# Designs tried in a protein design run: designed miniproteins, single chains, continued (2). Part 2

Each design is a single chain, and the fold is of that chain. pLDDT is the mean over its residues in the fold that is shown.

## One batch from the design tools (miniprotein)

Design m4037
Fold by ESMFold2-Fast:
Structure m4037 (fold): chain A 100 residues (1-100)
Amino acid sequence: MLEEIRKWLEILGASEEEIANLLAQIERAEHLIKAASEDGKLELPEVGELLAEAAKAGDEAKAEEIERQLSKKAAEELRKEIEEAKRELKRMAEEALAKR
């Protein structure tokens, strides 16, 4: 939850501005994950290159399939990054509280 992340950042001595910026980035990433799940599309540089390759082959169905698969993978990678960042923040906050 965003409230838990705020508390961890406060424990680590982050400023209100730093907290607000990080929470905004997390919300944006979560919105992108949701959008990719709902419309099946997320723009990535790699998608553009693979779509160009498929277009050269004259295969529109293959281009759509590649775009859809890459959007799903991107959403999974973003979700993993968010969860890993949350885990790291919690670990750092726990270390600060333990005064190690």
Scores: mean pLDDT 59

Design m4038
Fold by ESMFold2-Fast:
Structure m4038 (fold): chain A 82 residues (1-82)
Amino acid sequence: APPVRVATAEEVDALPEGFQRALLAQAERDLSSDDPERVAEAVAILVSLARSSNPEIREAALATLRAHEGLPEVAAALRELE
């Protein structure tokens, strides 16, 4: 699949904390979608949030990715973050 755009740490940190939490919740729901495009978007959002300087947001994004490690796109993203 073509790569989905991942945000920089600075772009993520520019977002209000409530919006970062809303993106996390949306991505968690979208990982359970039957639509592979939505799954790819959710992985890109979680990888972007894993770059946050906020440790709570970063750890939550990483925990969500680890919970879905059975998806090939998630497993590949986790290898890049480790």
Scores: mean pLDDT 77

Design m4039
Fold by ESMFold2-Fast:
Structure m4039 (fold): chain A 71 residues (1-71)
Amino acid sequence: SDLIRRAEDEVERAKRALAEGNRDEATRHARRAIQLGLETLRTDPENVPRATGLILEAMGILIDSGGLQKR
């Protein structure tokens, strides 16, 4: 499914933005990854474990982008 690959790309972009201190961009990409992961859960049952993992990772980035734990 193209959705899972796009979700992975968005997680990578979110991680890169967070590493660069671009919290707004990290938040944007993390939210997009969550949306794509949730859509994968609804449309592609074979990718449920992978989509679940990506959603959890994106949620972690979203939390960190809203308040860095190590500053």
Scores: mean pLDDT 80

Design m4040
Fold by ESMFold2-Fast:
Structure m4040 (fold): chain A 75 residues (1-75)
Amino acid sequence: LEEELAEVERAAAEVEPRARRLAAESPELRRRLHEEVGPLLARAAEAYEAGNLEEALRLVREAVERVRELVAEAE
């Protein structure tokens, strides 16, 4: 779990600058990030608060992969 969390944190750190740059130039990407990634992060937060760390990690991984897909599509 700890190693998996670190992996996800690294993946998020790598994609975040690209997503932020592209989102600044694309209202469509901003909307899709909010609509498609937002709900996944909200569900991850709920799982984390409920003490379900494995579920929270799974949802965060899904969110990071979705950001990667949207960024690749926007580039």
Scores: mean pLDDT 78

Design m4041
Fold by ESMFold2-Fast:
Structure m4041 (fold): chain A 90 residues (1-90)
Amino acid sequence: AAAAELERRIAELRARAREVSDEVAVLGEDAISPEVLKKIEEMEKEFQKKVEELKKLPEEERKKVGLETLLEKTEEVLELLEEDIARLKA
């Protein structure tokens, strides 16, 4: 159950990140700052690496290393990026 819930949450975050990337591609790089684009790429790479490392740990150990905090922070950053893109489209 816990592993399936983690996989689902990761898949949802990846889908949201993909939507952000697709929106950025439509708007063009000049509409989004190069610093923001670089942060998106770096965050995706770091997130993927951290998630793969943490998935190998039992649930109790995952909680100790802050996987939930990492997922929450990733969600918050994606929300801010989604809001910024929505403002640019308005």
Scores: mean pLDDT 67

Design m4042
Fold by ESMFold2-Fast:
Structure m4042 (fold): chain A 91 residues (1-91)
Amino acid sequence: MEKELREEAEKNRELAAEYNEKAGEYGEKAKELIKEAEELRRKKEELPEEEAKRKVEEKLKKARELILESAEYSVKAILYISKALALEKEI
């Protein structure tokens, strides 16, 4: 019984770690896209205004999607770590 609880707790900790890593990856990609969008806005003379605006909007849209995915993975990580802690208390 105690061994099975420890093994299940470990699996939940591993899942939490995986989701936390994915949350970090998606958050970092979002930051990069926001930075690229800001740089495009500063380089007003390199692109036609309409094309620059479209590219900025595309990058910001993708960044928002990645932020939402990052948030979802963060919530999953919290849920799995909570499950692991609950199992460890029963040991």
Scores: mean pLDDT 82

Design m4043
Fold by ESMFold2-Fast:
Structure m4043 (fold): chain A 87 residues (1-87)
Amino acid sequence: MLSVESILERMKEIEELIREGKRALYEEHDVEKAIELYERAAKLAEELIKEIDEHASEDPGPGFLELKKRLEELKREAEENIEKAKE
């Protein structure tokens, strides 16, 4: 069952991957590791957005729409960081 609590927990994992990716890129100078971490974050965000869309079609709640917006922002941040790392 998809819940707000489970989404928040998975969002925290995505935020952690972005944080570790920034650390790998800017502190460790490991571009390959940074890209891998950002790609994982973007993929998890995309999968979770899809799960919210599927759930919202059956039982839409206002909380899920706000969480989806935050996940779309996290996915965008991860994708932008991948592009910057490849430069």
Scores: mean pLDDT 80

Design m4044
Fold by ESMFold2-Fast:
Structure m4044 (fold): chain A 97 residues (1-97)
Amino acid sequence: SLGDADIDNEEFLELVKKLTDEEALYLIARYIAGKYLPDEKVIEFADKLVEKFGSLEELRNATEEELRQAFKEAGITDPELIDKAIEDLRKVIEKLE
């Protein structure tokens, strides 16, 4: 399901719920990266987000400015794509509650 995962995919959401908070953040970050970055950048993006936030709870509490800066440092440099990535991230987090 990782190769075809999206935010409306029930299997993806159920998989994420079985993971630790750190592992769930990593998987969600890979999903976001796969949407907005070339394949070669996906792992680096996910690793950078896990290093910065450490958990879904920390990410949930992050300000929009902190998320924008983190996404820029992780490899999404286009402000419009950062806005879309933040929206997708918040939608995934909401569905996990």
Scores: mean pLDDT 77

Design m4045
Fold by ESMFold2-Fast:
Structure m4045 (fold): chain A 87 residues (1-87)
Amino acid sequence: EREELEKEIEEVAEKIKELLELAEKEKDEKKREEYLKKAEEYAREGELLQRVLETGEPLEVARERAEKLREELEKKKKEAEEKGEEV
């Protein structure tokens, strides 16, 4: 899995490089902007993939955060309910 993620990051990096080269060669301002915008889109995708690689699994981390927040809220609700019964 890590090996596949590294390959995907490499592919994204290659696409960015190609788009930047096209932008440098392009004399038309409008087309140059189009290539730069595409490169930015791929750069954001690369950042997400890089974060997956660095954290192991950011989707799992984000999911764990949501679950922990839910557990904390459930614990607070149960504590309030138990204290209400004793008071």
Scores: mean pLDDT 70

Design m4046
Fold by ESMFold2-Fast:
Structure m4046 (fold): chain A 110 residues (1-110)
Amino acid sequence: SNIEKEIEEILKKLEEMGELIKKHADEETAKKLLELLEQIRKNVEKLKKAIEEGDKEAALEEIKKIKELLKEMNDIIMENEEDEKALKELLKKLEEIQKNVEKIEEEILS
């Protein structure tokens, strides 16, 4: 897969994650998670631009920020989600997004 395809997969998975959050999280937790998700989406768009411009340093900085936001989202989900099935679905989607980000990082570094 090329980097553009991995970015499109991340954006699709972020949209799916937003739907899962709205279905499973309470209103207060959903607001926090959706705000983090929007920040991740914006950083993914900045990552795409940095890659298109050939700016590897800027791309790696955006990857670092995305990873930090994904970790914060993971921590909030683990702290607040009491339904085992919902927890599993949310964490699985987050792990899939993390794997796509790692693939982009590996492609930039190779």
Scores: mean pLDDT 86

Design m4047
Fold by ESMFold2-Fast:
Structure m4047 (fold): chain A 89 residues (1-89)
Amino acid sequence: MAKEIRELLERAREALAAGDLETALSYLNEAAQLIGELPKDDPERDELLEEFIEALRALAEALRAAGRTEQAEHIETQEIPLVEKLKES
């Protein structure tokens, strides 16, 4: 699972670098589903959550640069805080 999540995050980063925001969103949605399925005692859970937050920040920046500011604000104010809370649990 950790390897699969990292592969999805890498594909999302490649899509962002190519300017393909919809493909990046698709990969990040798949990564979010797998992150939700991570065992609570997975030794890589916190690292994977941190990598996912970094990918979400990159997506928000790319969305803002593309003029999709409402979507960027949603990720920054709703999505990232939810993932940060998972790290604390």
Scores: mean pLDDT 82

Design m4048
Fold by ESMFold2-Fast:
Structure m4048 (fold): chain A 65 residues (1-65)
Amino acid sequence: MTLAERFEELAKKSKNKEASEHFLKAAEHMRLADKAEAAGDLVSMQEHLRKAGIHFKKGVDILEK
């Protein structure tokens, strides 16, 4: 299972809508990072990985409260 698929599964299992939306955005950025990597665009890949991490953290922080 890819990291994007794992984030999508977290979104499906989350009972909190806001956390679920952040996990879906993290998955979207992971898929965009994979596309950038395939194209050799390391700068775009790094930026999407950074944004995926931010959204994942926001989802986790919502669930931890």
Scores: mean pLDDT 84

Design m4049
Fold by ESMFold2-Fast:
Structure m4049 (fold): chain A 83 residues (1-83)
Amino acid sequence: MDVTEPLTDEEVELAIEVLKELGKDYAAQRVREGHARGFGREALVGALSELTPEDLQKIREAARAAGHERLAELVDHVLEMKR
């Protein structure tokens, strides 16, 4: 999986939905704005870097359940950086 490629609209919307479920409405809005401007991946990495390992695990599980393996790998990468 290439974790440096731009995310799809579906991957970004899933991440936004989970961020909102976690009460991270501001982070979700930043990811949406970043994606609209062509840097959604960078905005998402920034948002994920502020989350706890537990919150990251929830996003990873949602991504895997939806079949978005590339998004799950991105979350795993951020999770490993926090270990």
Scores: mean pLDDT 78

Design m4050
Fold by ESMFold2-Fast:
Structure m4050 (fold): chain A 68 residues (1-68)
Amino acid sequence: MSYADIVIRIASKEYGLSEEDLRRVLERIRREKLSLEEAAELLQKEFGLSPKDARGLASGLLTAVRND
């Protein structure tokens, strides 16, 4: 199981988001090479997360992209 799978599973339970939606965002971050700020903005727009939660999740997803 990859680091990405762990981050997605935890975030899904923590924020009530689907693992499929989180995986889609992870792939978009990877494909478009989004920065931390761009990824956090995307998470706020897609899921209605607070700025703090979006930044935390964005950091985890960016770390997962670097480790995969």
Scores: mean pLDDT 82

Design m4051
Fold by ESMFold2-Fast:
Structure m4051 (fold): chain A 98 residues (1-98)
Amino acid sequence: SVAERLRERLVARALELVRQGASVEEMTAALLAELDRAVAEAVAAGLSVEEIRATFVAAFGETMASLDLASPAAQALQAALERVNAHLAGLLAALEAA
């Protein structure tokens, strides 16, 4: 499904950034760009706001579950995901208002 492909792509991108030793700022910028592309694709595919939200929650949950949460890399990703989730909340609110 589109949702499964987007989820897998988001997880792969986040784990790639962790593997590369990306900074919080680099992770945030890369994940925001990926999120904007993924939201556009999900909307074009006819996914509801709730399906889009569920897809991203699942993707970020799966990414964090695959890491040692005590590691510096996991802490950096968690900080980046907090910023990404705030941006996502704004995008979804705008879609619900349309």
Scores: mean pLDDT 85

Design m4052
Fold by ESMFold2-Fast:
Structure m4052 (fold): chain A 99 residues (1-99)
Amino acid sequence: MITIVTSEKNKALGEKLAKELSERFGIEVKVEVVPDSEVTGIIDNLPLPPNGIYFDGENKKIYLGPGITEEDYEKVLEAVSRIVEDYLKGYKGKFAGAL
């Protein structure tokens, strides 16, 4: 199981992403909605812009930056799909990237 952590404003984007990843990879993907300040606190401790993505393979969590919008969906889906593929191949490390 992988958890997508996103801000309240991006709940719909996170739910859409989780559904598509679950269908594509045959895995359970959940969405955790947190206050924007909590996501910002995680992202701000990394050298990432607000539209960045952070992956924590140990905790099986993908964090979507609070600057991500619905217009970024295609780029987010591509980036997160790559993260999930690498995770399923045994990569349990950490990743931080901008869209």
Scores: mean pLDDT 77

Design m4053
Fold by ESMFold2-Fast:
Structure m4053 (fold): chain A 83 residues (1-83)
Amino acid sequence: ITEENRKKIAEIFEESKDELIKEILLEAGVEEKEAEEYVKKKLSYEELKEILEKRGGKKVAEAYVQFLKSIEDTINGKLEPVP
């Protein structure tokens, strides 16, 4: 993957991440306007985890953060793929 393609994938991921965060917040019981505000604020994973824990519980928060970190690490990540 070229640096140019990597930046493009990161941009697509950021857009997709915002949409996914919004959907997860809505599923956890956060109101649409509040979910949109959190997405626009570009919260850290720790901040997002705290919000999700209040609404959807620790399992949802932890699984979501772990999943996003794994995707982000893969996209921004390793020179060699882990088997």
Scores: mean pLDDT 67

Design m4054
Fold by ESMFold2-Fast:
Structure m4054 (fold): chain A 75 residues (1-75)
Amino acid sequence: MEEEIKKKKETTKAVAEQLKENASSLLESSRENYKEVAEELIKKALELADELEANPLTSADEIQEKIAEMVEKAL
């Protein structure tokens, strides 16, 4: 169980980094509207990753699911 939480921490960080990279592409190819959306997504994803790091008992799977939903809804 503890080992699973650590694995999901790494996955959550990887997802947050991918969102950052995708947001950078959106900012490059778009204007003001996408910049706000991209920054909000990155901010939230990083906050979720930090939250998981601070609270190892938090479900990483739920955090990852929320990140995926944010990306899908924002696009």
Scores: mean pLDDT 61

Design m4055
Fold by ESMFold2-Fast:
Structure m4055 (fold): chain A 74 residues (1-74)
Amino acid sequence: SSGLSQSLTSLAEKAKNGEDPKFISSQAKTLAQQAQKLGLPQGVVDAINQGAKAAEKGDLDSAAKYLQQGAQLS
């Protein structure tokens, strides 16, 4: 769980720094699958997926906020 939280925090920072939205979305989807495999609450998975969706729309600020929420809940 701490490893996933760190990965989500790192991805949120990359989103804030203007990393490619397609990269952020792809990585967020991978982390959501990892959260599901770890048996984390649906709220964690939903937060990460909302981050991926925001990134797909180019809203990196919202993506970062959702990814940080996922990190705090994990």
Scores: mean pLDDT 85

Design m4056
Fold by ESMFold2-Fast:
Structure m4056 (fold): chain A 69 residues (1-69)
Amino acid sequence: DDGFDAEERKEAAAILKEYGFNNVDVNKPLTENLRATGKFSDEDILRILSGRDRATRLATLRELAERLA
């Protein structure tokens, strides 16, 4: 478990799809979905997960998704 609840995973999936990452399974851990894209490194994933709250984690995800898209 990556610490993301079902609601946060749905929000994260929406962000990923917004930037063209269409192969996202909301029933899988976010870390598995991020690795499956082949574009997010372990360092990128760690940066996302290090956010102190949901808003910070989703903002970091959006920033990285935009950069890596």
Scores: mean pLDDT 78

Design m4057
Fold by ESMFold2-Fast:
Structure m4057 (fold): chain A 67 residues (1-67)
Amino acid sequence: GDIDALRGQAGDLQKRRDDLTNQYNTATNNGDTVKAKTLGTQINDVQGRLDDVGRRLAGLINAAADA
């Protein structure tokens, strides 16, 4: 597996999560509950992808250490 590619994907997903979180805070401050709910769902999706990439990275790093 390509550890650098997965680290790149994790970085991109972290940036997307941060952007969505900023939009969520803005929507919440403006009382836009519909937009906030949609953004919350998108944040959860991105977090799930981050968790998957993190697990794959941990597995590859552990395998490389055992080799």
Scores: mean pLDDT 83

Design m4058
Fold by ESMFold2-Fast:
Structure m4058 (fold): chain A 66 residues (1-66)
Amino acid sequence: EEEEKRIESNVKAAVKNVETIPDDALITTLALLYRRNPEMAQRIIEALEKVNPELAEKARKAIDEL
């Protein structure tokens, strides 16, 4: 639905321009995405791991603490 498309678009933009978005906001968005669509969240985390492995680990840990 429209909300899911907006979340996906925002997360892709965040992965590309991580410096423009606070780390905590990006991690929160990924955790929320994991609750709604774990498959998509995993794909985004894998893509993020190739660009910023430290941030990917933080996102994974935040999801595990949910």
Scores: mean pLDDT 69

Design m4059
Fold by ESMFold2-Fast:
Structure m4059 (fold): chain A 76 residues (1-76)
Amino acid sequence: SVAILEEVAAANAELIAKAEEGDGTAAAEVLAAAYEALGHPELAAAVRAAGEAAKGDLKKTEELVGKVIRAYLEAQ
């Protein structure tokens, strides 16, 4: 819910700032924290792995994370 995402945003304000500056690793970690808080720890782990594989490239992180999210949704 929005309330859970607001709490995650408050707890991860520094990571959000880094993600907005183009840090792909920070972007993946923020998204993973949000999914973990929403009850999807397996998706959170996969998102973190995608961010690590992208090695800080924001555009590559967005590509790999998008593929991971799509695969997760198709498995439902």
Scores: mean pLDDT 79

Design m4060
Fold by ESMFold2-Fast:
Structure m4060 (fold): chain A 76 residues (1-76)
Amino acid sequence: MEKAQQMADEAIAVHRRDPDLTPEAARQAARALSALGLSDGQIQAMIDRLRAAGVSDEAIAAGEEAAREAAAERAA
């Protein structure tokens, strides 16, 4: 939990400093959280936190896609 919160805070900091990097940071965070064995609900809560911080719909969509890809790779 604490590591997931830290990753979300780091992504928010990247967004505030350089918003052009936010979609890539969101994808990286989503894949890392999925690899840690967090539930889809926990990943969604982190995405909701990023959205509340003003992260764009495009960055959120990129993170959701990365999480789905990671889940599919794990199922294969």
Scores: mean pLDDT 68

Design m4061
Fold by ESMFold2-Fast:
Structure m4061 (fold): chain A 64 residues (1-64)
Amino acid sequence: SLAEKLYEYYLSKGFTPAEIAAIPLDELVRDVKSLAKKEFGIELSDEEAERVARELKRLAEEAA
């Protein structure tokens, strides 16, 4: 999923699962929208970005 690809991206930049899980949801939604466009060429609506961000945060929390 896109959330899994973004999770791997954050890990590749030196973030730990705990650090990713600690990012406030509103900031993570903004980052997800920006990164999806810049790194993956995917334009997300605000609703889609929130869904992806919540999934990403869940993946990070399960791994922390």
Scores: mean pLDDT 85

Design m4062
Fold by ESMFold2-Fast:
Structure m4062 (fold): chain A 98 residues (1-98)
Amino acid sequence: MEKFKEEVKKISKEAAEKMKTATPEERAKITLEAAERIYELVEKLMREEGKSLEELIELLLEISPETPTLALTFVVFRLLAEIIDREIEEELERRKKL
């Protein structure tokens, strides 16, 4: 877990530093690339350590106050969307039985 938090903080700080001298087009690219890298780390934790989406969101929110970036925010929104999709699928499956 500490290694994951450290890596996410590193990606976020690197993105923030790059944005200081970036054009608007470059800022969009930097944000998307950072979000993708963070999401890949999240997927690895889910696959290798069996962490839940809820646990991963809590970990990312714990990091956010120290290194707030749009990239981290996009990853959190994506994970929240996956939770909502799962809940919708479960509700639809329940309704099929009624």
Scores: mean pLDDT 74

Design m4063
Fold by ESMFold2-Fast:
Structure m4063 (fold): chain A 93 residues (1-93)
Amino acid sequence: SIISSIKKGLQIIKDRGYQNILNLSDSTIDQLIKTNSIDEIRNIVGDGKARRVVILALELAGVYVSNQFIADSLGVSQVSVHRERLKIQKLLP
């Protein structure tokens, strides 16, 4: 499922220390790993950060997901997803 892929990516974020690049605390990343839905992620970090966290997690998990699928899952535009992916590429070492 998408949430299983997100959780795998969140573990990779923690293992590589990328939570600091995303302005997330270690306690926040641990809370995110325990979530079971995108809505729970949004409740923890807010809408803006939830988009970035979900997109980064899916990229790091190596899961190919279309911009449309991510947009539909997050309730945002495909243009917003594309723009966020470009920003994420610049934030990674």
Scores: mean pLDDT 79

Design m4064
Fold by ESMFold2-Fast:
Structure m4064 (fold): chain A 87 residues (1-87)
Amino acid sequence: DTAAGQARLDAALRGAESTLRSNKEMAEKIDKEFAEKVEKELQDAIDEARSTGAADPAAYPQAADDLMERGRKVAEEVRKKIEEAKK
C-alpha cells in the first residue's frame, strides 16, 4: 500500500527534522564543528530518504526505516559526545 508507505516516510521525515533540531542544539553547546557535522549527516539522511521515496514508492518503508536508524545513530553519537565533554 503506497499510501501507508508514504505516511510512514512522512512521519519518519518529521521525526528526523525534530531530531536534527534537538541534536544540533545540544551539539552546539559542546563544539560548533561537531554541530555542523550532526546537521550535515541528518540533512543528508533526510535528503536521501526524500530522493529514494520520489524514485520508487515501493521503497517508502525501507527509506523510512533507514532514515530512523540514521537518526538514532546520530542521537547516540551526540549523547556520547556530551558525556565525554563532561569529563
Scores: mean pLDDT 82

Design m4065
Fold by ESMFold2-Fast:
Structure m4065 (fold): chain A 56 residues (1-56)
Amino acid sequence: APMTTEKRVLELALKGKLQELFPQVPQAKADALKKAVVFSQADDIERLTQELLALA
């Protein structure tokens, strides 16, 4: 389900393990998502999460 996948993506971003499950994600995009999560940038989190889901 999209909601479950989104929660997993955010959890992995916080733990710095995003690329372990999504190796096709560029390092720059993984870093941007982690930064957005750390700084609670909701718009950036939503945008980057959608971009990552499109790659999966």
Scores: mean pLDDT 67

Design m4066
Fold by ESMFold2-Fast:
Structure m4066 (fold): chain A 98 residues (1-98)
Amino acid sequence: AEEEKARREDIEAARNLSEEEIEEIKSLLKSELSKKYFEKVVELARLSEPEKFLEILDEIEKKSKEIIEADKSMEAVKKAAEYMIKKLEEEIEKIKKE
């Protein structure tokens, strides 16, 4: 799909981000959870092939959406963000141990 092609281009861009560009983007993010999420997404993008990264991210996003839809509170949004970060950390750990 055309959306998959655009997402692959975004992943390649993320892989090529410098530490200075990463810090600049993090400075625009307002919450510690958002900063940590961005940092883990970039790390996973650098460690995995685009197809595998998209598969992992889609599974995490789907489950995150289910958490938010089950309880439309700010607490559910925070839990979804914490879940996404934890799953990204787990997938990064698996790749590093292989």
Scores: mean pLDDT 74

Design m4067
Fold by ESMFold2-Fast:
Structure m4067 (fold): chain A 85 residues (1-85)
Amino acid sequence: MEEFEKALESMKQLADYLIDNLLSSAKKNPEYKETYLKGAKEIEELREETVKNAEQFAKLGEEAGLGVVNVGTMLIIDTYLKSST
Protein backbone atom coordinates (compact mmCIF):
# COMPACT_ATOMS: atom_id res chain seq x y z
CA MET A 1 0.00 0.00 0.00
CA GLU A 2 2.30 2.67 -1.42
CA GLU A 3 0.16 5.71 -0.61
CA PHE A 4 -0.14 4.73 3.06
CA GLU A 5 3.61 4.11 3.41
CA LYS A 6 4.34 7.46 1.72
CA ALA A 7 1.88 9.26 4.02
CA LEU A 8 3.42 7.62 7.10
CA GLU A 9 6.92 8.70 5.99
CA SER A 10 5.61 12.23 5.31
CA MET A 11 4.17 12.30 8.84
CA LYS A 12 7.53 11.22 10.30
CA GLN A 13 9.31 13.91 8.24
CA LEU A 14 6.81 16.54 9.40
CA ALA A 15 7.29 15.47 13.04
CA ASP A 16 11.10 15.64 12.68
CA TYR A 17 10.81 19.06 11.00
CA LEU A 18 8.62 20.38 13.84
CA ILE A 19 10.98 18.95 16.48
CA ASP A 20 13.98 20.61 14.78
CA ASN A 21 12.12 23.94 14.65
CA LEU A 22 11.17 23.71 18.34
CA LEU A 23 14.76 22.85 19.33
CA SER A 24 16.03 25.79 17.23
CA SER A 25 13.47 28.10 18.90
CA ALA A 26 14.63 26.89 22.34
CA LYS A 27 18.19 28.00 21.49
CA LYS A 28 17.05 31.40 20.12
CA ASN A 29 14.58 32.12 22.96
CA PRO A 30 16.08 30.85 26.27
CA GLU A 31 13.17 32.37 28.26
CA TYR A 32 10.81 29.84 26.60
CA LYS A 33 13.33 26.97 26.39
CA GLU A 34 11.35 24.63 28.70
CA THR A 35 8.13 25.16 26.70
CA TYR A 36 9.81 24.43 23.35
CA LEU A 37 11.65 21.35 24.68
CA LYS A 38 8.41 20.01 26.19
CA GLY A 39 6.63 20.53 22.86
CA ALA A 40 9.39 18.69 20.97
CA LYS A 41 9.16 15.71 23.36
CA GLU A 42 5.35 15.59 23.02
CA ILE A 43 5.58 15.53 19.20
CA GLU A 44 8.19 12.73 19.41
CA GLU A 45 5.88 10.68 21.67
CA LEU A 46 2.89 11.24 19.35
CA ARG A 47 5.00 10.15 16.36
CA GLU A 48 6.00 6.90 18.11
CA GLU A 49 2.38 6.18 19.15
CA THR A 50 1.07 6.89 15.63
CA VAL A 51 3.65 4.56 14.04
CA LYS A 52 2.85 1.80 16.57
CA ASN A 53 -0.87 1.84 15.66
CA ALA A 54 -0.52 2.93 12.01
CA GLU A 55 -1.64 -0.30 10.30
CA GLN A 56 -4.66 -0.77 12.56
CA PHE A 57 -5.73 2.87 12.20
CA ALA A 58 -5.23 2.73 8.41
CA LYS A 59 -7.39 -0.38 8.05
CA LEU A 60 -10.13 0.99 10.32
CA GLY A 61 -9.94 4.37 8.57
CA GLU A 62 -10.28 2.83 5.10
CA GLU A 63 -13.27 0.72 6.18
CA ALA A 64 -14.95 3.78 7.76
CA GLY A 65 -13.96 6.14 4.92
CA LEU A 66 -11.68 8.14 7.25
CA GLY A 67 -8.36 7.26 5.66
CA VAL A 68 -4.96 8.80 6.39
CA VAL A 69 -6.52 12.27 6.84
CA ASN A 70 -8.09 11.20 10.15
CA VAL A 71 -4.72 10.04 11.56
CA GLY A 72 -3.03 13.28 10.49
CA THR A 73 -5.86 15.42 11.84
CA MET A 74 -5.80 13.56 15.18
CA LEU A 75 -2.03 14.14 15.52
CA ILE A 76 -2.35 17.88 14.70
CA ILE A 77 -5.32 18.42 17.07
CA ASP A 78 -3.73 16.54 19.98
CA THR A 79 -0.44 18.45 19.53
CA TYR A 80 -2.30 21.78 19.39
CA LEU A 81 -4.36 21.04 22.53
CA LYS A 82 -1.24 20.05 24.49
CA SER A 83 0.48 23.29 23.36
CA SER A 84 -2.47 25.63 24.14
CA THR A 85 -1.96 28.24 26.85
Scores: mean pLDDT 68

Design m4068
Fold by ESMFold2-Fast:
Structure m4068 (fold): chain A 75 residues (1-75)
Amino acid sequence: MDPVALEHEVELALALIEYGITKKFNGSKEEQIAALERAIAAAEALVADPRASEEAKRIAREVIELARKEIEEIK
């Protein structure tokens, strides 16, 4: 695995974990939105990475769609 692609995958995973923890423990709306925005940024970086696997890019695109929808529901 290319180190750059791996770094983006780790960033996305950490952002999703942060969002999950924030949501589970009823963090503020601002904290939940900020965590989702970080997940979107990490997913967009992964999608733009030419060395990322097609499966990773597919998951990242799904994360972007779900995170955008969740932000709208929280607002």
Scores: mean pLDDT 77

Design m4069
Fold by ESMFold2-Fast:
Structure m4069 (fold): chain A 105 residues (1-105)
Amino acid sequence: SFREEARALVEEFDRWAAAHPPPGYRVSARLIEVNGVLYLRITIGDEVFHIPLEDTEEWLEELRRTLERLRELLAAGDVAGAKEFAGQAAADAAARVAQEELRRR
């Protein structure tokens, strides 16, 4: 199921990030649900990013790509790039959710 696969991907990333912290930064990831909306919550140091998710195979693939890109940036020590990417991913995902809500009206 989407929730089981999404949780497994996020938990794998969180374990990897805990084992490979960039110098001076703590990185964590979890799935959270707020008012029925599912979010990928990424913490990089003192900054928190919330990326909304919809329960579809398309969003599962986007989740996988997002986590892979974050891993690449963090593994390279590009903390600034990881923060910029996470912020952009959150903005893009929020815009997509808003567009889908408008189509349902």
Scores: mean pLDDT 82

Design m4070
Fold by ESMFold2-Fast:
Structure m4070 (fold): chain A 89 residues (1-89)
Amino acid sequence: DEEEKLKDIEKAIEELDKSFEKNKEKLVEALKKMSEEEKEEMEKKLEEELKKVKEYLKSQSKELAEKIKEYIEKYLKYLEELKKEAEKK
């Protein structure tokens, strides 16, 4: 049911915001402890998942596709913020 999928993604977006706020310090600390090799592997996995999501979006409704894009954009924005914080003192 597309309505259930829409609700699930909206809930995931809300949980992403809450998780970022609650766990920002822990996530920054975890990133600081990662090796360059681990970071490269994580980036490669992220690229692979983004390709899968793009293929998935081609078969979804416009509403669901837009919500999934919103989730991805927020996720990538948070990752960028965490990376910048992890590079600080």
Scores: mean pLDDT 74

